Designed miniproteins, single chains, continued (3). Designs and how they scored, part 84

Each design is a single chain, and the fold is of that chain. pLDDT is the mean over its residues in the fold that is shown.

## One batch from the design tools (miniprotein)

Design m10913
Fold by ESMFold2-Fast:
Structure m10913 (fold): chain A 108 residues (1-108)
Amino acid sequence: SAALEEARRAIAAGDGEAALRHLLEALKSPDPRVRLEAARLAYEAAKSENPSVRRAGAEVALRALKSPDPRVREEAVRALKAYALNSEDVARGIGLLLRGIGLLLDAE
């Protein structure tokens, strides 16, 4: 698939915006193998050291969760877990927000 090849090039180049566009195009493919490979590439993107590429992987994974193919959904879950593990600053921010909400609820 041309979209998959462009996505691989974008990921290698650290271009998260291009990676997002091409992976979303591949997810819309009529070929189930192309859609599954797009979900697998989203998992690889979610593990990237480049935060723009990691974000692209997570966004593609959120779209892939709506797939009727359980294999595509499984790869989407793996990608989202990888994104959470590699986005420590975001996880810390969420943790602080949840702590603040808990304190507000306890004050009521």
Scores: mean pLDDT 77

Design m10914
Fold by ESMFold2-Fast:
Structure m10914 (fold): chain A 75 residues (1-75)
Amino acid sequence: ADAVAEELKKQTEEAAKLIAEDIQKGSQKGLEAVKKGMDATQKLGPVMGKVLAEVVKKLGQAAAKALEEERKKKE
């Protein structure tokens, strides 16, 4: 197993919590920015692009879940 990919995954998961909170406070525009970032990342590099896209996808899912929970509170 490559230790570099594992370390990147761990660091990105920690950052995802802070970014997800920022996206939730910012607006839905944050989610749109994440989508564009993911698309651009896939185009930048064949190997690293796919790894980063998977991580960004999980971040987007976490942010979407946080927004859904806020929506439930307002119902």
Scores: mean pLDDT 64

Design m10915
Fold by ESMFold2-Fast:
Structure m10915 (fold): chain A 78 residues (1-78)
Amino acid sequence: VEEAVKFLREMAKLLEEQGKTELAKSYLNFAKLIEDKNDKYMAALGLLSVSLIYRRLGLDEKAKEAEEAARKIFEELK
């Protein structure tokens, strides 16, 4: 869960730097929700969301890192 929160917070900072303030706020709120609930399923979904944004930004390597982190969490839920 802590790893997912870190990815979401880093994504929020990147989005804020690019002027996407409302999207950045959404990611910060989502990170807090995941941390407060300690919900691994929400953490995995958050990481998938982060990967999609990284791909839109052309950061394919970061997208793959987030996807792999999400996959590991989903494997823990099986």
Scores: mean pLDDT 79

Design m10916
Fold by ESMFold2-Fast:
Structure m10916 (fold): chain A 100 residues (1-100)
Amino acid sequence: MSREEAERLHKEGLELYKEGKYEEAAEKYKEALRIYQSLGDKRGAAEAAFNLGNVLYKLGKYGEALSAYVTALFLYEELGDEEGVKEVEKKIEEVEKKLK
């Protein structure tokens, strides 16, 4: 599988998310994340994991959303992406409020 395939799947996931098709969007983001990780594409993996967290949150799957956000957090930290780290930390705080 190629980076181009991962980018296509990620875009398809974003389109499905806009349509409110959250379960289908989650499957596309999971596949994109898997491909980006296999390629060592930390940026693509971070963005796919973050979007996966967002869609899982919309589905009320807060534990799975937290896991996806934690994956994105580690990747953004490795990238030195301060804005990405801040955005993910904010989402983790939102999820933690739902788990209590």
Scores: mean pLDDT 89

Design m10917
Fold by ESMFold2-Fast:
Structure m10917 (fold): chain A 67 residues (1-67)
Amino acid sequence: GSFAEEARRAAEAGDPEKVGNSAYKAAQHAGLDEETARGVAKGARGNALSGDPEQAGDYATAAENAD
């Protein structure tokens, strides 16, 4: 969905805060609970901060596909 794509684009742009926020929204749209959604956002932000936009994007995509 659009939130996972937004997270991937934010990671490519070097914006870890937007990566985390978009990953959180992707997880919520996938129907994940609040605790899991926060974990996804933290993981995506961490991956973006490490300078790996591909992994940050994959994290967001995995969250969206978790349903």
Scores: mean pLDDT 71

Design m10918
Fold by ESMFold2-Fast:
Structure m10918 (fold): chain A 87 residues (1-87)
Amino acid sequence: SLIDKAKEELLKFLEENKDKLSEELYEEVKRLIEGIESLEDMRKLIVELARMANEALRAGDEVSAEALLQLAIKAQELLDEIEKELA
């Protein structure tokens, strides 16, 4: 499915940026991605990733904040492609 392909791309991006995240943050984000079953879940993921990025930035963790923001951008790009294919 298009959602399963999007999940694979997001998990790949997460793994490529694993060194930029704490183990706890990596596992939390991984669970969020693995839990996606709908386009609404993808929209919720984007909002949650942006929230987590803001929390990291406020904590002074600019590396984690940037990685989370890039993941949110990637999720939005994948969502836009799925919505385009379904239109």
Scores: mean pLDDT 88

Design m10919
Fold by ESMFold2-Fast:
Structure m10919 (fold): chain A 85 residues (1-85)
Amino acid sequence: SARELAERYFEELKALVQKHLSEEQAKEVIELAEKLLRAAEARDSEATGKYAREISELLQKHMSPEQAEKAKELLEKAAVAASLA
């Protein structure tokens, strides 16, 4: 289902972030990503965009460009799947 796909992409995002960020930084990104996914499920484009910008800034600050891009791709896939659930 779309919900199962969203959860799979989110788990991959969590694993990537936990591998490359400190525990505190990873927790902040994960909490924002959970808020983004809830907004996406509600089809709230304004809230989804706000959380996506905040996550993007944290990823760019704390990860290499290549790793940040991979994290953003997983987040986008999770958000799209969540919006279809």
Scores: mean pLDDT 88

Design m10920
Fold by ESMFold2-Fast:
Structure m10920 (fold): chain A 101 residues (1-101)
Amino acid sequence: SEEERVRALRAYAEFLDTADEIAEKLKQMGKEDLAEEVRRIAGEFSRRVLELLEQGKPLDEIIEAMREAGDRIVELVKPYDPELAEEFRERMDELIEELKS
């Protein structure tokens, strides 16, 4: 539906913004390689979601893509900054809840 599409686009945009904030924080900490990896994961997620939306796939597929990308970022960040990883996980859980509403 149009409402589901709008909701998906908002969650998608917020995911990308949050991932970029995490990448920027990592860069400020001197972890440029990790920041690049976070942006790479976010880029893969971006391409995946746009394909799913173009194909008219249900929200469940978008939620799965977001969960997969989010988990990868959390696992990447957690050994270096567990608080930042937890912040990101909490934000991802919020975005997934918004998509389910």
Scores: mean pLDDT 84

Design m10921
Fold by ESMFold2-Fast:
Structure m10921 (fold): chain A 83 residues (1-83)
Amino acid sequence: SMKEQVKKMIELNRELAEELERELQEDPRAPQSLADQVREAREMIEEAEKLVDKDIKKAMQLAIETGSTLTLLRMHLWVLKRS
């Protein structure tokens, strides 16, 4: 169902956010702005979860937007570590 797909998307976003938080915690040179952006993404994940049973289309939109944000943050961190 669409709800199951959106829930899986939210779960993947949560896992990616946790991975990024771990990597940022392990690198003291990582900019605070990246940590702040991951924290904001976590708030969007929580908002999407609340919307799953109330507005599935909005939940899906937020899950997609959050996934894009986290992917860009992961790429940014990757570039910083390999510069």
Scores: mean pLDDT 86

Design m10922
Fold by ESMFold2-Fast:
Parts: C-alpha cells; sequence; structure tokens
Structure m10922 (fold): chain A 80 residues (1-80)
C-alpha cells in the first residue's frame, strides 16, 4: 500500500465515520464478532478487508463479506 493510497483511504474512513456513524454503529451491533470493536477499530478492520483479493474475501464469513460490501458501497457513495 503506497503512502498516497493510505492517505486517500484515511480521508475516506474519516468521511464515512463523520457522515455514516449511526449506520456503522448499527452494523457493529448487528455482527456479534464485531460488537466489541470501536468505530475506529471497525473502520480500520474494514479498510484492511477491502484490500484483500477476491479469493481471500471468499474465505470470510458471510457476515464479514456483507460488512465489507456495505463499507465499499458507502465509500463509493462518498467518492461519487
Amino acid sequence: LSDEELNQLTKLLQQVLKEHSELLQEMIASIPILSDLSLREFLLLMAGLALLSEESKATLSPELQAAVETIEKLMKEIES
């Protein structure tokens, strides 16, 4: 991951946290494995997961796959 990619990702995560905090809190609460994470920890985890290959994503639980897809959708809306 380049410094430019890391900075872009950080800005997107900050924007998601600011604009979609309620949705992110609901997602954390709805997924038992993630319920103990803070919003920042959740976003960092989702950022890491979003960098995984398609094959690696397929090995995740359905709940984690859905969480990654939701974060990717939110990030796409922010970029649009």
Scores: mean pLDDT 60

Design m10923
Fold by ESMFold2-Fast:
Structure m10923 (fold): chain A 78 residues (1-78)
Amino acid sequence: SRGDAIVDAVAEALEKKDITGLVERLEALGLPRATARRLRVMVEMAIVGQKVTAEQIVRLTGLPRSLARRIAEVMNSF
């Protein structure tokens, strides 16, 4: 699903500690550029060990809560 592809894109960036092409990949998955850029910032925060919550993802991106929870779970697993 699109949600699975978004979670996979975030997980790959975290695993590699590399945000190169993440915004472009998220846009190709149908996210607005502004939303993709905000997700990139939160991935950068997670890479440097800062906690990102599902509630922050919802507030900053407007993504559905269920998808935001999955993204936050991945961010807090690294």
Scores: mean pLDDT 87

Design m10924
Fold by ESMFold2-Fast:
Structure m10924 (fold): chain A 72 residues (1-72)
Amino acid sequence: SLQDELTEYLSKKYPDIFVDVEVKEEGDTITVTIYVKKEASREQKQQIAIDTANFLQKKYPDKVIKVTVKDA
């Protein structure tokens, strides 16, 4: 599943801050919520969001990608 792919990608790239990811697919929109540790910096939160958006946009160029980062 897309959730499994993102879980593998993010846990490997951000092992110190990644907690969980939720993916919701509705029509032409993919909404992703990333849960990170409270200790994650602003820069780390921005970087994980950007990397996730880029990963999905490359895979689904015609879809609208929405990424939100939340504290676990």
Scores: mean pLDDT 88

Design m10925
Fold by ESMFold2-Fast:
Structure m10925 (fold): chain A 65 residues (1-65)
Amino acid sequence: SEEQKKGFEELLKILGVKDEDELTNLGARYVIEGKYEEARLISEAVRYLKNGDFEKALELAEKVK
C-alpha cells in the first residue's frame, strides 16, 4: 500500500500531473490530439503500477515525457 502510493506519486511527477483526475484528463487529451502512442504508454504504465511492477511503470511513464 505505501509502496503503491509512492509509486503512484512518482508516476504523477514524471507525467507532470498532480492527481489521478489530471492523469485521466492527460490520457484523454492525448487521444483527442491524436497522440495515441503517449496515451497507450500512460495506460500501460498505470496497469504495471497496479500490478506492483513499479520499475516498468516508471520506465513507461518516462517515455511519454
Scores: mean pLDDT 83

Design m10926
Fold by ESMFold2-Fast:
Structure m10926 (fold): chain A 72 residues (1-72)
Amino acid sequence: MARLEEIRAEAEARLAANLAAASAEQRAALTPEDREALIDQGIAYRLVEEGIFEEEVEELERRLRELGLARA
């Protein structure tokens, strides 16, 4: 749990940095759903890269697909 929260915070910080470099129009065009989808995808890739157990990544990806937030 705590590690997932840390990874989420990192993903949120990266998105915030990207949005700070974006125009006001681009920021306004992002819906809350789009924003959460980008964060969730970032978390999934971060978990794989950090060697988190495969089962945890599969569970997260399954939830993202169920919510329609996964790439596939």
Scores: mean pLDDT 64

Design m10927
Fold by ESMFold2-Fast:
Structure m10927 (fold): chain A 71 residues (1-71)
Amino acid sequence: MPRVTLTIIDPEGNVSTAVFDSEEAALAAAEAAMGAPLTRTGSVEVGNRRFVAYRAVVDGKTYYALLETDL
């Protein structure tokens, strides 16, 4: 199964990281943690890895999420 690493950066600059077996599970966890839907801001595939960047805005504060998927 592909390994997906989720990195969340909160508005205060705190970083949290977790590993999932699917991009869908990682996105669901990120949306649950932020309490808001994610907007995709960019994606790139390099070699056997896919990177997808997201953001969420909650009460005027910006959260960032990065998904790194091993293909």
Scores: mean pLDDT 81

Design m10928
Fold by ESMFold2-Fast:
Structure m10928 (fold): chain A 66 residues (1-66)
Amino acid sequence: SLNNDVVEVVNALYGNTLGSAEQEAAVKAVLQGKSQEDNNAIIAQLKKYNVSQPYIDDLEKIANSI
Protein backbone atom coordinates (compact mmCIF):
# COMPACT_ATOMS: atom_id res chain seq x y z
CA SER A 1 0.00 0.00 0.00
CA LEU A 2 1.05 3.63 -0.41
CA ASN A 3 1.14 4.05 3.40
CA ASN A 4 3.53 1.08 3.78
CA ASP A 5 5.69 2.39 0.90
CA VAL A 6 5.84 5.87 2.49
CA VAL A 7 6.94 4.32 5.83
CA GLU A 8 9.71 2.33 4.07
CA VAL A 9 11.00 5.46 2.27
CA VAL A 10 10.83 7.59 5.47
CA ASN A 11 12.84 4.93 7.35
CA ALA A 12 15.44 4.84 4.55
CA LEU A 13 15.69 8.68 4.36
CA TYR A 14 15.79 9.49 8.10
CA GLY A 15 17.55 6.30 9.27
CA ASN A 16 20.70 7.34 7.39
CA THR A 17 22.83 10.50 7.11
CA LEU A 18 21.46 12.95 4.50
CA GLY A 19 23.39 12.61 1.22
CA SER A 20 25.34 9.52 2.39
CA ALA A 21 26.04 6.43 0.25
CA GLU A 22 24.11 4.39 2.86
CA GLN A 23 21.02 6.60 2.42
CA GLU A 24 21.24 6.30 -1.40
CA ALA A 25 21.56 2.48 -1.20
CA ALA A 26 18.66 2.17 1.29
CA VAL A 27 16.33 4.40 -0.77
CA LYS A 28 17.28 2.62 -4.03
CA ALA A 29 16.50 -0.76 -2.43
CA VAL A 30 12.97 0.47 -1.55
CA LEU A 31 12.27 2.18 -4.91
CA GLN A 32 13.75 -0.45 -7.31
CA GLY A 33 10.94 -2.88 -6.38
CA LYS A 34 8.25 -0.33 -7.41
CA SER A 35 6.82 1.18 -10.60
CA GLN A 36 7.52 4.75 -11.76
CA GLU A 37 3.87 5.63 -10.95
CA ASP A 38 4.23 4.26 -7.40
CA ASN A 39 7.51 6.16 -6.89
CA ASN A 40 5.86 9.40 -8.07
CA ALA A 41 2.92 8.80 -5.68
CA ILE A 42 5.33 8.21 -2.74
CA ILE A 43 7.24 11.46 -3.48
CA ALA A 44 3.96 13.41 -3.80
CA GLN A 45 2.74 12.02 -0.44
CA LEU A 46 6.03 12.97 1.30
CA LYS A 47 5.67 16.53 -0.07
CA LYS A 48 2.11 16.56 1.39
CA TYR A 49 3.58 15.47 4.77
CA ASN A 50 5.93 18.52 4.63
CA VAL A 51 9.14 16.50 4.50
CA SER A 52 11.94 19.09 4.30
CA GLN A 53 13.11 20.21 0.83
CA PRO A 54 16.70 18.84 1.15
CA TYR A 55 15.29 15.33 1.75
CA ILE A 56 12.81 15.70 -1.16
CA ASP A 57 15.64 16.92 -3.45
CA ASP A 58 17.83 13.95 -2.45
CA LEU A 59 14.94 11.49 -2.90
CA GLU A 60 14.09 12.87 -6.38
CA LYS A 61 17.78 12.65 -7.40
CA ILE A 62 17.94 9.00 -6.25
CA ALA A 63 14.61 8.11 -7.95
CA ASN A 64 15.81 9.67 -11.25
CA SER A 65 19.02 7.56 -11.07
CA ILE A 66 17.01 4.28 -11.21
Scores: mean pLDDT 82

Design m10929
Fold by ESMFold2-Fast:
Structure m10929 (fold): chain A 99 residues (1-99)
Amino acid sequence: GVVTEEDVEKEKEAYEKAKKEGREDVKDYKRRYLLGELQLAILNLDKEKIKEIAEEMEKEGLLSEEEKESVEQILKALEGKATEELKEDLEKLKEIQKE
């Protein structure tokens, strides 16, 4: 099934409760919440947010190797688009036409 914003909000609430209670398994709740946020970012093709969430999860040891490989494949697909080259080409056209 497709992850929803409602699913992620429930995981966020569970994480915040676990954090407040000082639970030993607080990292498991954080992982579930961040994994949900990551899945939503992937569905939205939000490259910047995918990177931010994946970096946070990796820093805290919350990504499995399989999940990390999947994220790297998705980021490669998104980053293979030469957005900066496109911006440079558009700016050059603007300079030639002078508006």
Scores: mean pLDDT 74

Design m10930
Fold by ESMFold2-Fast:
Parts: structure tokens; sequence; C-alpha cells
Structure m10930 (fold): chain A 60 residues (1-60)
């Protein structure tokens, strides 16, 4: 199953992508950096409306 990954850019741009449920922390970071073109400075696991999600904060 796929888990949502929300990527917040340095300029406040929000992008949504997804990662596999078995994705490693390194794979999640790589997906966020590929989606944003920036560097991940924080990665949080959150629960949104009862479902697991990730939030990545990116710096330029």
Amino acid sequence: MKIPLYVVGADGTLKKTEVDENASREEIIAAAEKASGGRVVDLQEVTLNGEKAYVALVEA
C-alpha cells in the first residue's frame, strides 16, 4: 500500500507524492528531494484523519 508524502518547499510550495509502505527513511527523503529539488531538513511521521502520512520540510 502507498503512504502519502507531503513536501513543503522553502517558499511554501506544497507538493503531494507517495511512497511505498515498506520504504526506508532514506527512500522517503530521496522521494521528497526529487519532488522538490531541495534538501530535506526535517521529516515527520504524522497521522492525518486516522491514516499514516509523512511530512518533509525542504530548504533551498
Scores: mean pLDDT 81

Design m10931
Fold by ESMFold2-Fast:
Structure m10931 (fold): chain A 85 residues (1-85)
Amino acid sequence: SEVLEKLKEALEQVKQLLQKVDELDENDIRNKLRSILDELLEVITDETVRAILENFKNALDKVDPKEALERLIQFLEKVIEELEK
């Protein structure tokens, strides 16, 4: 599934950002997260998943970048697990 492949790619990118969180500027992290979320929104058609991703995107300027990365990892892992059933 193209959606499953893109979700796994996004999860890997978010995990890589978390590993480098102390090395990167907060605005660079937010911009990279917006890019990842935008790419996911191009392929995901499920209304509930899209709404959650849009909420993450809209909240990026209001939350700690490390917390945002950790929450997004947890969400993406759950979505991937559900799609692999």
Scores: mean pLDDT 85

Design m10932
Fold by ESMFold2-Fast:
Order: sequence, then C-alpha cells, then structure tokens
Structure m10932 (fold): chain A 66 residues (1-66)
Amino acid sequence: APTTVTGTATVDIKLNDPTPLTIKKGEKVTITYTDAETAVVTAESGKSTTIPVTVAQLVLKYGLEK
C-alpha cells in the first residue's frame, strides 16, 4: 500500500514540473509515496502532480506543518 503523509501548508507552495500546482498557505496537502522514486502531491482542491521523492521531502521539511 502507498505511504501517505498529510500536512498543512505554512507558506504558498508552487510546483511547476511536471504539472503546475499552486498550494496556498493554510491548505491541506496530501503526499502519497507511490514508489521509491516518485510521490503524488494532492492539494485540498483535488488537483495533483507527480514529483520526485526528493522534491516531496523538501516540501515536507520546508513547506508543511505535520
């Protein structure tokens, strides 16, 4: 089963690649680790983008309150 982490954005987060996604401060964010190399970031609106796990870890560390 994929591992899922949920947090609240502490800052506005803009992801440009591969699919642009803007998450506003205070929105709920869900990160689903689909494999060892990729994760899916889903905004409260239901919009999502697939990013490298390394980028997902940076979003968790600097952009989200867990």
Scores: mean pLDDT 76

Design m10933
Fold by ESMFold2-Fast:
Structure m10933 (fold): chain A 81 residues (1-81)
Amino acid sequence: MKPSQEELKEYIKELLKKTDDPEELAKKILEFAKKHNLSQEEIGEIFDEVLKDPSLSADEKVKLFLAGSILMEEINKEKEE
């Protein structure tokens, strides 16, 4: 895994404790990923690892899943034409 992917994983975990808004979470994750030139696939790998973390509550997993959906929608819109 790239160092930037490990940093993103820790950043996501920190954001899950600090924000209750999935849209804000998605925006901050997308900004981090763009700054570090992370691909959609590399972002997806980190989401899978965080979602499999047994230390996360059900509420945190739901929040991350919603944020992931918003993030993927934004990435797909940017790839259109």
Scores: mean pLDDT 78

Design m10934
Fold by ESMFold2-Fast:
Structure m10934 (fold): chain A 73 residues (1-73)
Amino acid sequence: SAAEAAKAELAAALLAEVGPALEAALALEDEELRRQAVAQLRGLAERAREAGHDELAAALRAAAERLEAALRA
């Protein structure tokens, strides 16, 4: 359907932006800003999951986990 196609296209566009955004976040030297980014990504992942955007939710969660791992190193 047109609605499903539009939803998939939006999800794909957002997924394409997750990589560059994650690399930008990983370049942050301020740990407080990194922690805020992790919290925002987790919140967005949960909202995406609740809305049925499973692929987007998984990508956002993976980004948050990668950024959080960088905070522990």
Scores: mean pLDDT 71

Design m10935
Fold by ESMFold2-Fast:
Structure m10935 (fold): chain A 80 residues (1-80)
Amino acid sequence: SPMDEVKLGFLLLAAGGERYLVERILATSDDPAKKAQALRDLEATIARLESIRPELSPEQQKRADALVAELRALKARIEA
């Protein structure tokens, strides 16, 4: 069943906020411990978005998939 658009909006906003904080950590710190924590946080957020995917409409899935792709790209940049 389609998830409530307001609830989905808050979930996507929270995930986007985490992406922003991780990008700021990468821009301002070379601390390996902070990078390791950022990787764990990205993995948890990706897993959360993927766990709700079956509850989403096709249009909502496209929005979630786009954000997951951005988070996966950020994870690849940290691992490089």
Scores: mean pLDDT 80

Design m10936
Fold by ESMFold2-Fast:
Structure m10936 (fold): chain A 86 residues (1-86)
Amino acid sequence: SMAQQIQLARDWIDHVRRARIYWARNTPANRAQAAADARTAQAYIDQLGGGANARRIAQTALGLSDSTIDRMINFVDQIIADAAAA
């Protein structure tokens, strides 16, 4: 349903926000938590049927710009890559 898709998009955004907060804290435990929140954010995109639909819902229902969405996606990808390299 549309309501479920909007809820998944909000959960995606909230986990990106959490990942940013934890990553900014300079401890191994907080950075591990940031990576977990980043992976959870990717799982919400998958539940939304992929990045194109996640972007559409974030733009049309939540008013996010393409540049904001691109920064969110790039941040999540970078955190996951950095965590995998550690």
Scores: mean pLDDT 88

Design m10937
Fold by ESMFold2-Fast:
Structure m10937 (fold): chain A 81 residues (1-81)
Amino acid sequence: AAEAAAKLLFDYIDKNGDGYISKEELLEFLREEYGLSEEEAQAAVDAALKFDEDGSGKLSFEEFLKALPTLAAQIRAIAAK
């Protein structure tokens, strides 16, 4: 299922295993895996963090699942340049 793949991805990005993805962890992942510039990775992170209702600067797994379509669209838009 797509959720199983998303969970593996979440756990891979969540380097400290606290159950949240920080802005720094997501930014580092995007730069390492997709070769994005800091500016491009920041745009993708900012789009994903719109799903963080509390403004904590972190994504739970549930928030990450909700953010995935937006994050994927941002990565595709950057890759299409």
Scores: mean pLDDT 75

Design m10938
Fold by ESMFold2-Fast:
Structure m10938 (fold): chain A 91 residues (1-91)
Amino acid sequence: MEFTVEFMDFAGEVLERLPPFKTLEEAIEAVLKRLESLSPLLYVNIRVVGPDSEEFRKWVEEIAKEISKFTGLKAEVEFFGEEAVITLKSE
C-alpha cells in the first residue's frame, strides 16, 4: 500500500512533498524528521493521501499520535475519503 505526505500552509500552498511510502514506519520517520527542520509557527498542515480504507485511517491516526508526541501539540485529524489532513494546535 502506497501513501503520499505533503506539508502545506493554512492557505493550502504545498511547502514540501515527500516521496511515496510503502510502510507506516518509513512515513513516521520522514514526517518527524521534516517537522524537526520546520518551525511549528509556520501554520503547517500535513496532508496524507492513500486508498480510502480502514488501514489508511489507522495509518493516519498513528502518524498524528507520533506528531503529537514529538511536538507536544494537539494533532487534529480530518478525513476526506482518500485524503486526510493533520492540523497542529496548541491548547
Scores: mean pLDDT 73

Design m10939
Fold by ESMFold2-Fast:
Structure m10939 (fold): chain A 80 residues (1-80)
Amino acid sequence: MEEMRKLEEEAVELILKLSEALKNKNFQEARELIKKLEELREDLRRLGAQSPENKARADSLIATLDNVIEAAEREMAKQG
């Protein structure tokens, strides 16, 4: 339970940092933040598999992260 909350808090912080990096056109930082979000998705998949009660929360956050990563990659492609 504590691990899930920590991953949720980390996701929020990374998403906010990614948004700022994109606004500032700092695409190098944005790419590094995307890598961290991808690592977080893997941690969420592992934790969700170990706790059926947390699987719905993990799956929901993974879907959110997938959408955020795709949107960020599309934004970088438009401004590249």
Scores: mean pLDDT 82

Design m10940
Fold by ESMFold2-Fast:
Structure m10940 (fold): chain A 85 residues (1-85)
Amino acid sequence: RTVLTEAELEALEAQARAELAAVRAHIREELDELGLSDEEVREQIEKMRKKIEEELKKNPDDEFVRYQAELLREAIEIVEEALEA
């Protein structure tokens, strides 16, 4: 159970959104510097998704594996949003 107030949570969410926007811009810049095309980045994302799914199939009841999969999916979503910019 969180001990944060609604106002504190909203402030943290606003800060997180601003930081995510900055991260998306930075990811786009880094991808351009690496010379990776949007298609090449999407291919890497697809490989990562398949790897995550394989690990979940091996250890479906492992909370750590599920947590890692969730974090990787969130990271993939941020990169995909950066590609749409």
Scores: mean pLDDT 70

Design m10941
Fold by ESMFold2-Fast:
Structure m10941 (fold): chain A 65 residues (1-65)
Amino acid sequence: SEAAELAAEAVRLDESLSERQRESALAAIATGDRTILLAAARDVLRHSRNPEARELARRALELLR
């Protein structure tokens, strides 16, 4: 889904995540579960300072509403 792709891109650009945390988040996003996608996008907005990651996370959340 477009929301899953945007959430995955946001996680890839999230500088606050360790490599291990990023791999785990991407594996979870691959399930396509709406609750997981919402949590992943919200976590990016909470922790990342990267404007590009934040924009992608916001767009993912808009598609999931």
Scores: mean pLDDT 88

Design m10942
Fold by ESMFold2-Fast:
Structure m10942 (fold): chain A 87 residues (1-87)
Amino acid sequence: LAEVLRENAEEAEKLGLPKEAVDHFRKAAEAAEEGNFEEMKKHLAEGNKLAARALVERGESDEPVEELEEQAEKQAEGLAKRAKELA
């Protein structure tokens, strides 16, 4: 899990997403390594929200920011649930 989150952070950085979004993805990976799934969920949700906003502002996404932010929150919640089941 933490390895996948680190790969996601590297991909986000490579895509030129905001440093704040990349930092949140890295913190999510660190939280996952520590077994802190609540903190992991918070950082994933915030990182995805910032990434979605940046993509919309760059004109690379036609989806409303609100919909992307809701999807990001749901994805973070699903990952946190799976991580808790594996712990």
Scores: mean pLDDT 70

Design m10943
Fold by ESMFold2-Fast:
Structure m10943 (fold): chain A 94 residues (1-94)
Amino acid sequence: HMMDKEEFQKILDEIKDPEHRKIIEVLALSPEEAREILEMLKKGVDYEELVLYSIEQMQRRLGLSRQDSLKILREKALKNKLKELLEVVEKLEK
C-alpha cells in the first residue's frame, strides 16, 4: 500500500464527476495509478480494463494473488456503492 494522500487528493480534486472520483479511489493505490486511470476514463475505456489494470498493479506492487486483489476490489466497490464496477469485479471472479 503505497499512497501519498496529499498528492492523491489533488488528483481527485481535478475530477468533476463524483462517480469517477470514487472509481479512482477504489482502483488506484498511488498518485501515478490515479493519473493513469483518469486518462483511461477520459478516453472512455471500459470498466473491465480499469479493473484489470488495478489487479495488475496490486499483484505487482503488493504481491497479492488475483483472487485476493478481486476480493479487496469487491469489498471497496460494495462500500462505495459502485454497482457497475461491482458487476465487472464479480464477472472477473468467475
Scores: mean pLDDT 79

Design m10944
Fold by ESMFold2-Fast:
Structure m10944 (fold): chain A 58 residues (1-58)
Amino acid sequence: STAEQIGQAIFDALEKETGIKVTSPEDILKALKTLSPEQKEKALKAMEDAAGKVSQES
């Protein structure tokens, strides 16, 4: 489903930005809580870009 594809893209984007393995929504929250404000902005933008790309492709 599109939701699964978006979720996987977000997980992959966050892992690339943080180096933290993300396999569940709980891992996203944990990873974001450990980031500096600058890292958070970059990670959130990467996740938004990844989700948007999947939405356009599907």
Scores: mean pLDDT 75

Design m10945
Fold by ESMFold2-Fast:
Structure m10945 (fold): chain A 110 residues (1-110)
Amino acid sequence: EEEEAKRLNLIFLAASLFLHLYRKIREMSDEEAEKFLKETLEQLDRDAEIYSKLPELKPVAEILKLVKETLQEFYQRYKEIRETGTEEEMDAAARELLHKLVKKVDEILG
């Protein structure tokens, strides 16, 4: 019960962080988005490294790595869809990646 609540909280943390970053990228110009993405990916790497040094925070470090991977995959799709696609296709891509992220977080947490 307590472990299940902790798992759900970490899933929501990952989902909320991804959606926040996704929305920020969509509000920016192409140049701003590329710079923001690069800086954000570097920050996620640094934070994950710090958290990985504490055994009790190792799951948080792994979640940050998954958010980074999901954000990288989203940005590649974002560039492609932005040129020729619809808002519906963009929302579908974000939903697909969010679902994938949630599944991977669930796998880590048991």
Scores: mean pLDDT 82

Design m10946
Fold by ESMFold2-Fast:
Structure m10946 (fold): chain A 88 residues (1-88)
Amino acid sequence: MVAELAAAAREAAIAGDAERAAALLREVMERMVEAARARDWATLEEIARVVEAAYAEMRAQADPATLEAVHRVLGEGQRRLAEVLEAL
């Protein structure tokens, strides 16, 4: 149900709820890292697509302060994902 988490994160971000958007997006990024550790490339690609779609809408509609929180969470998740992929 990653798409539902990403949709909820997007809705929270557009509503200006930076804390809720960040918390939900962290959960999505954790599932992405878990997929990479499991070498489940199909799930990883699907989560990446869902995140990209949600982020595009957040970037278009969310306020700058909320986007800064979103960027921080995405940066944290992408760094952890890169570390896992480099260890494979």
Scores: mean pLDDT 87

Design m10947
Fold by ESMFold2-Fast:
Structure m10947 (fold): chain A 95 residues (1-95)
Amino acid sequence: SLRAQGEEALARGQRAFSDGDYETAARHFSEAARLFEKAGDLRGTGVALGLLGASLRRLGRHEEARRYFLRAAELFEKAGLTELARVAREAAEAA
C-alpha cells in the first residue's frame, strides 16, 4: 500500500538522520510525505514534513525548514492532532 511505502521511506529517512546524513534524510522524508499525501494520510504527511524540516534545519536551510514545520502544523490541525500541531509550530519559531 502507499501508506506502507511511506512508512518504509520514513524509516530510511530516520536511519539517514541518525547517521548524520541530512541530505539523504531529507530526500527520504520528502518521498515519505509524497506517499502519505497520495494515501490521504494527514498524520503521516505531517510527520514526514516535520522530519524534512528538521533535516533542512541541520543543513542550515532555516527558511525552508520553517515553511515545512508550518505546513506540518496545518496538516496536524486539519487532522485534529492539537499537540502535534503545537510542537510543529514551536519548531517553526525555533528554525
Scores: mean pLDDT 92

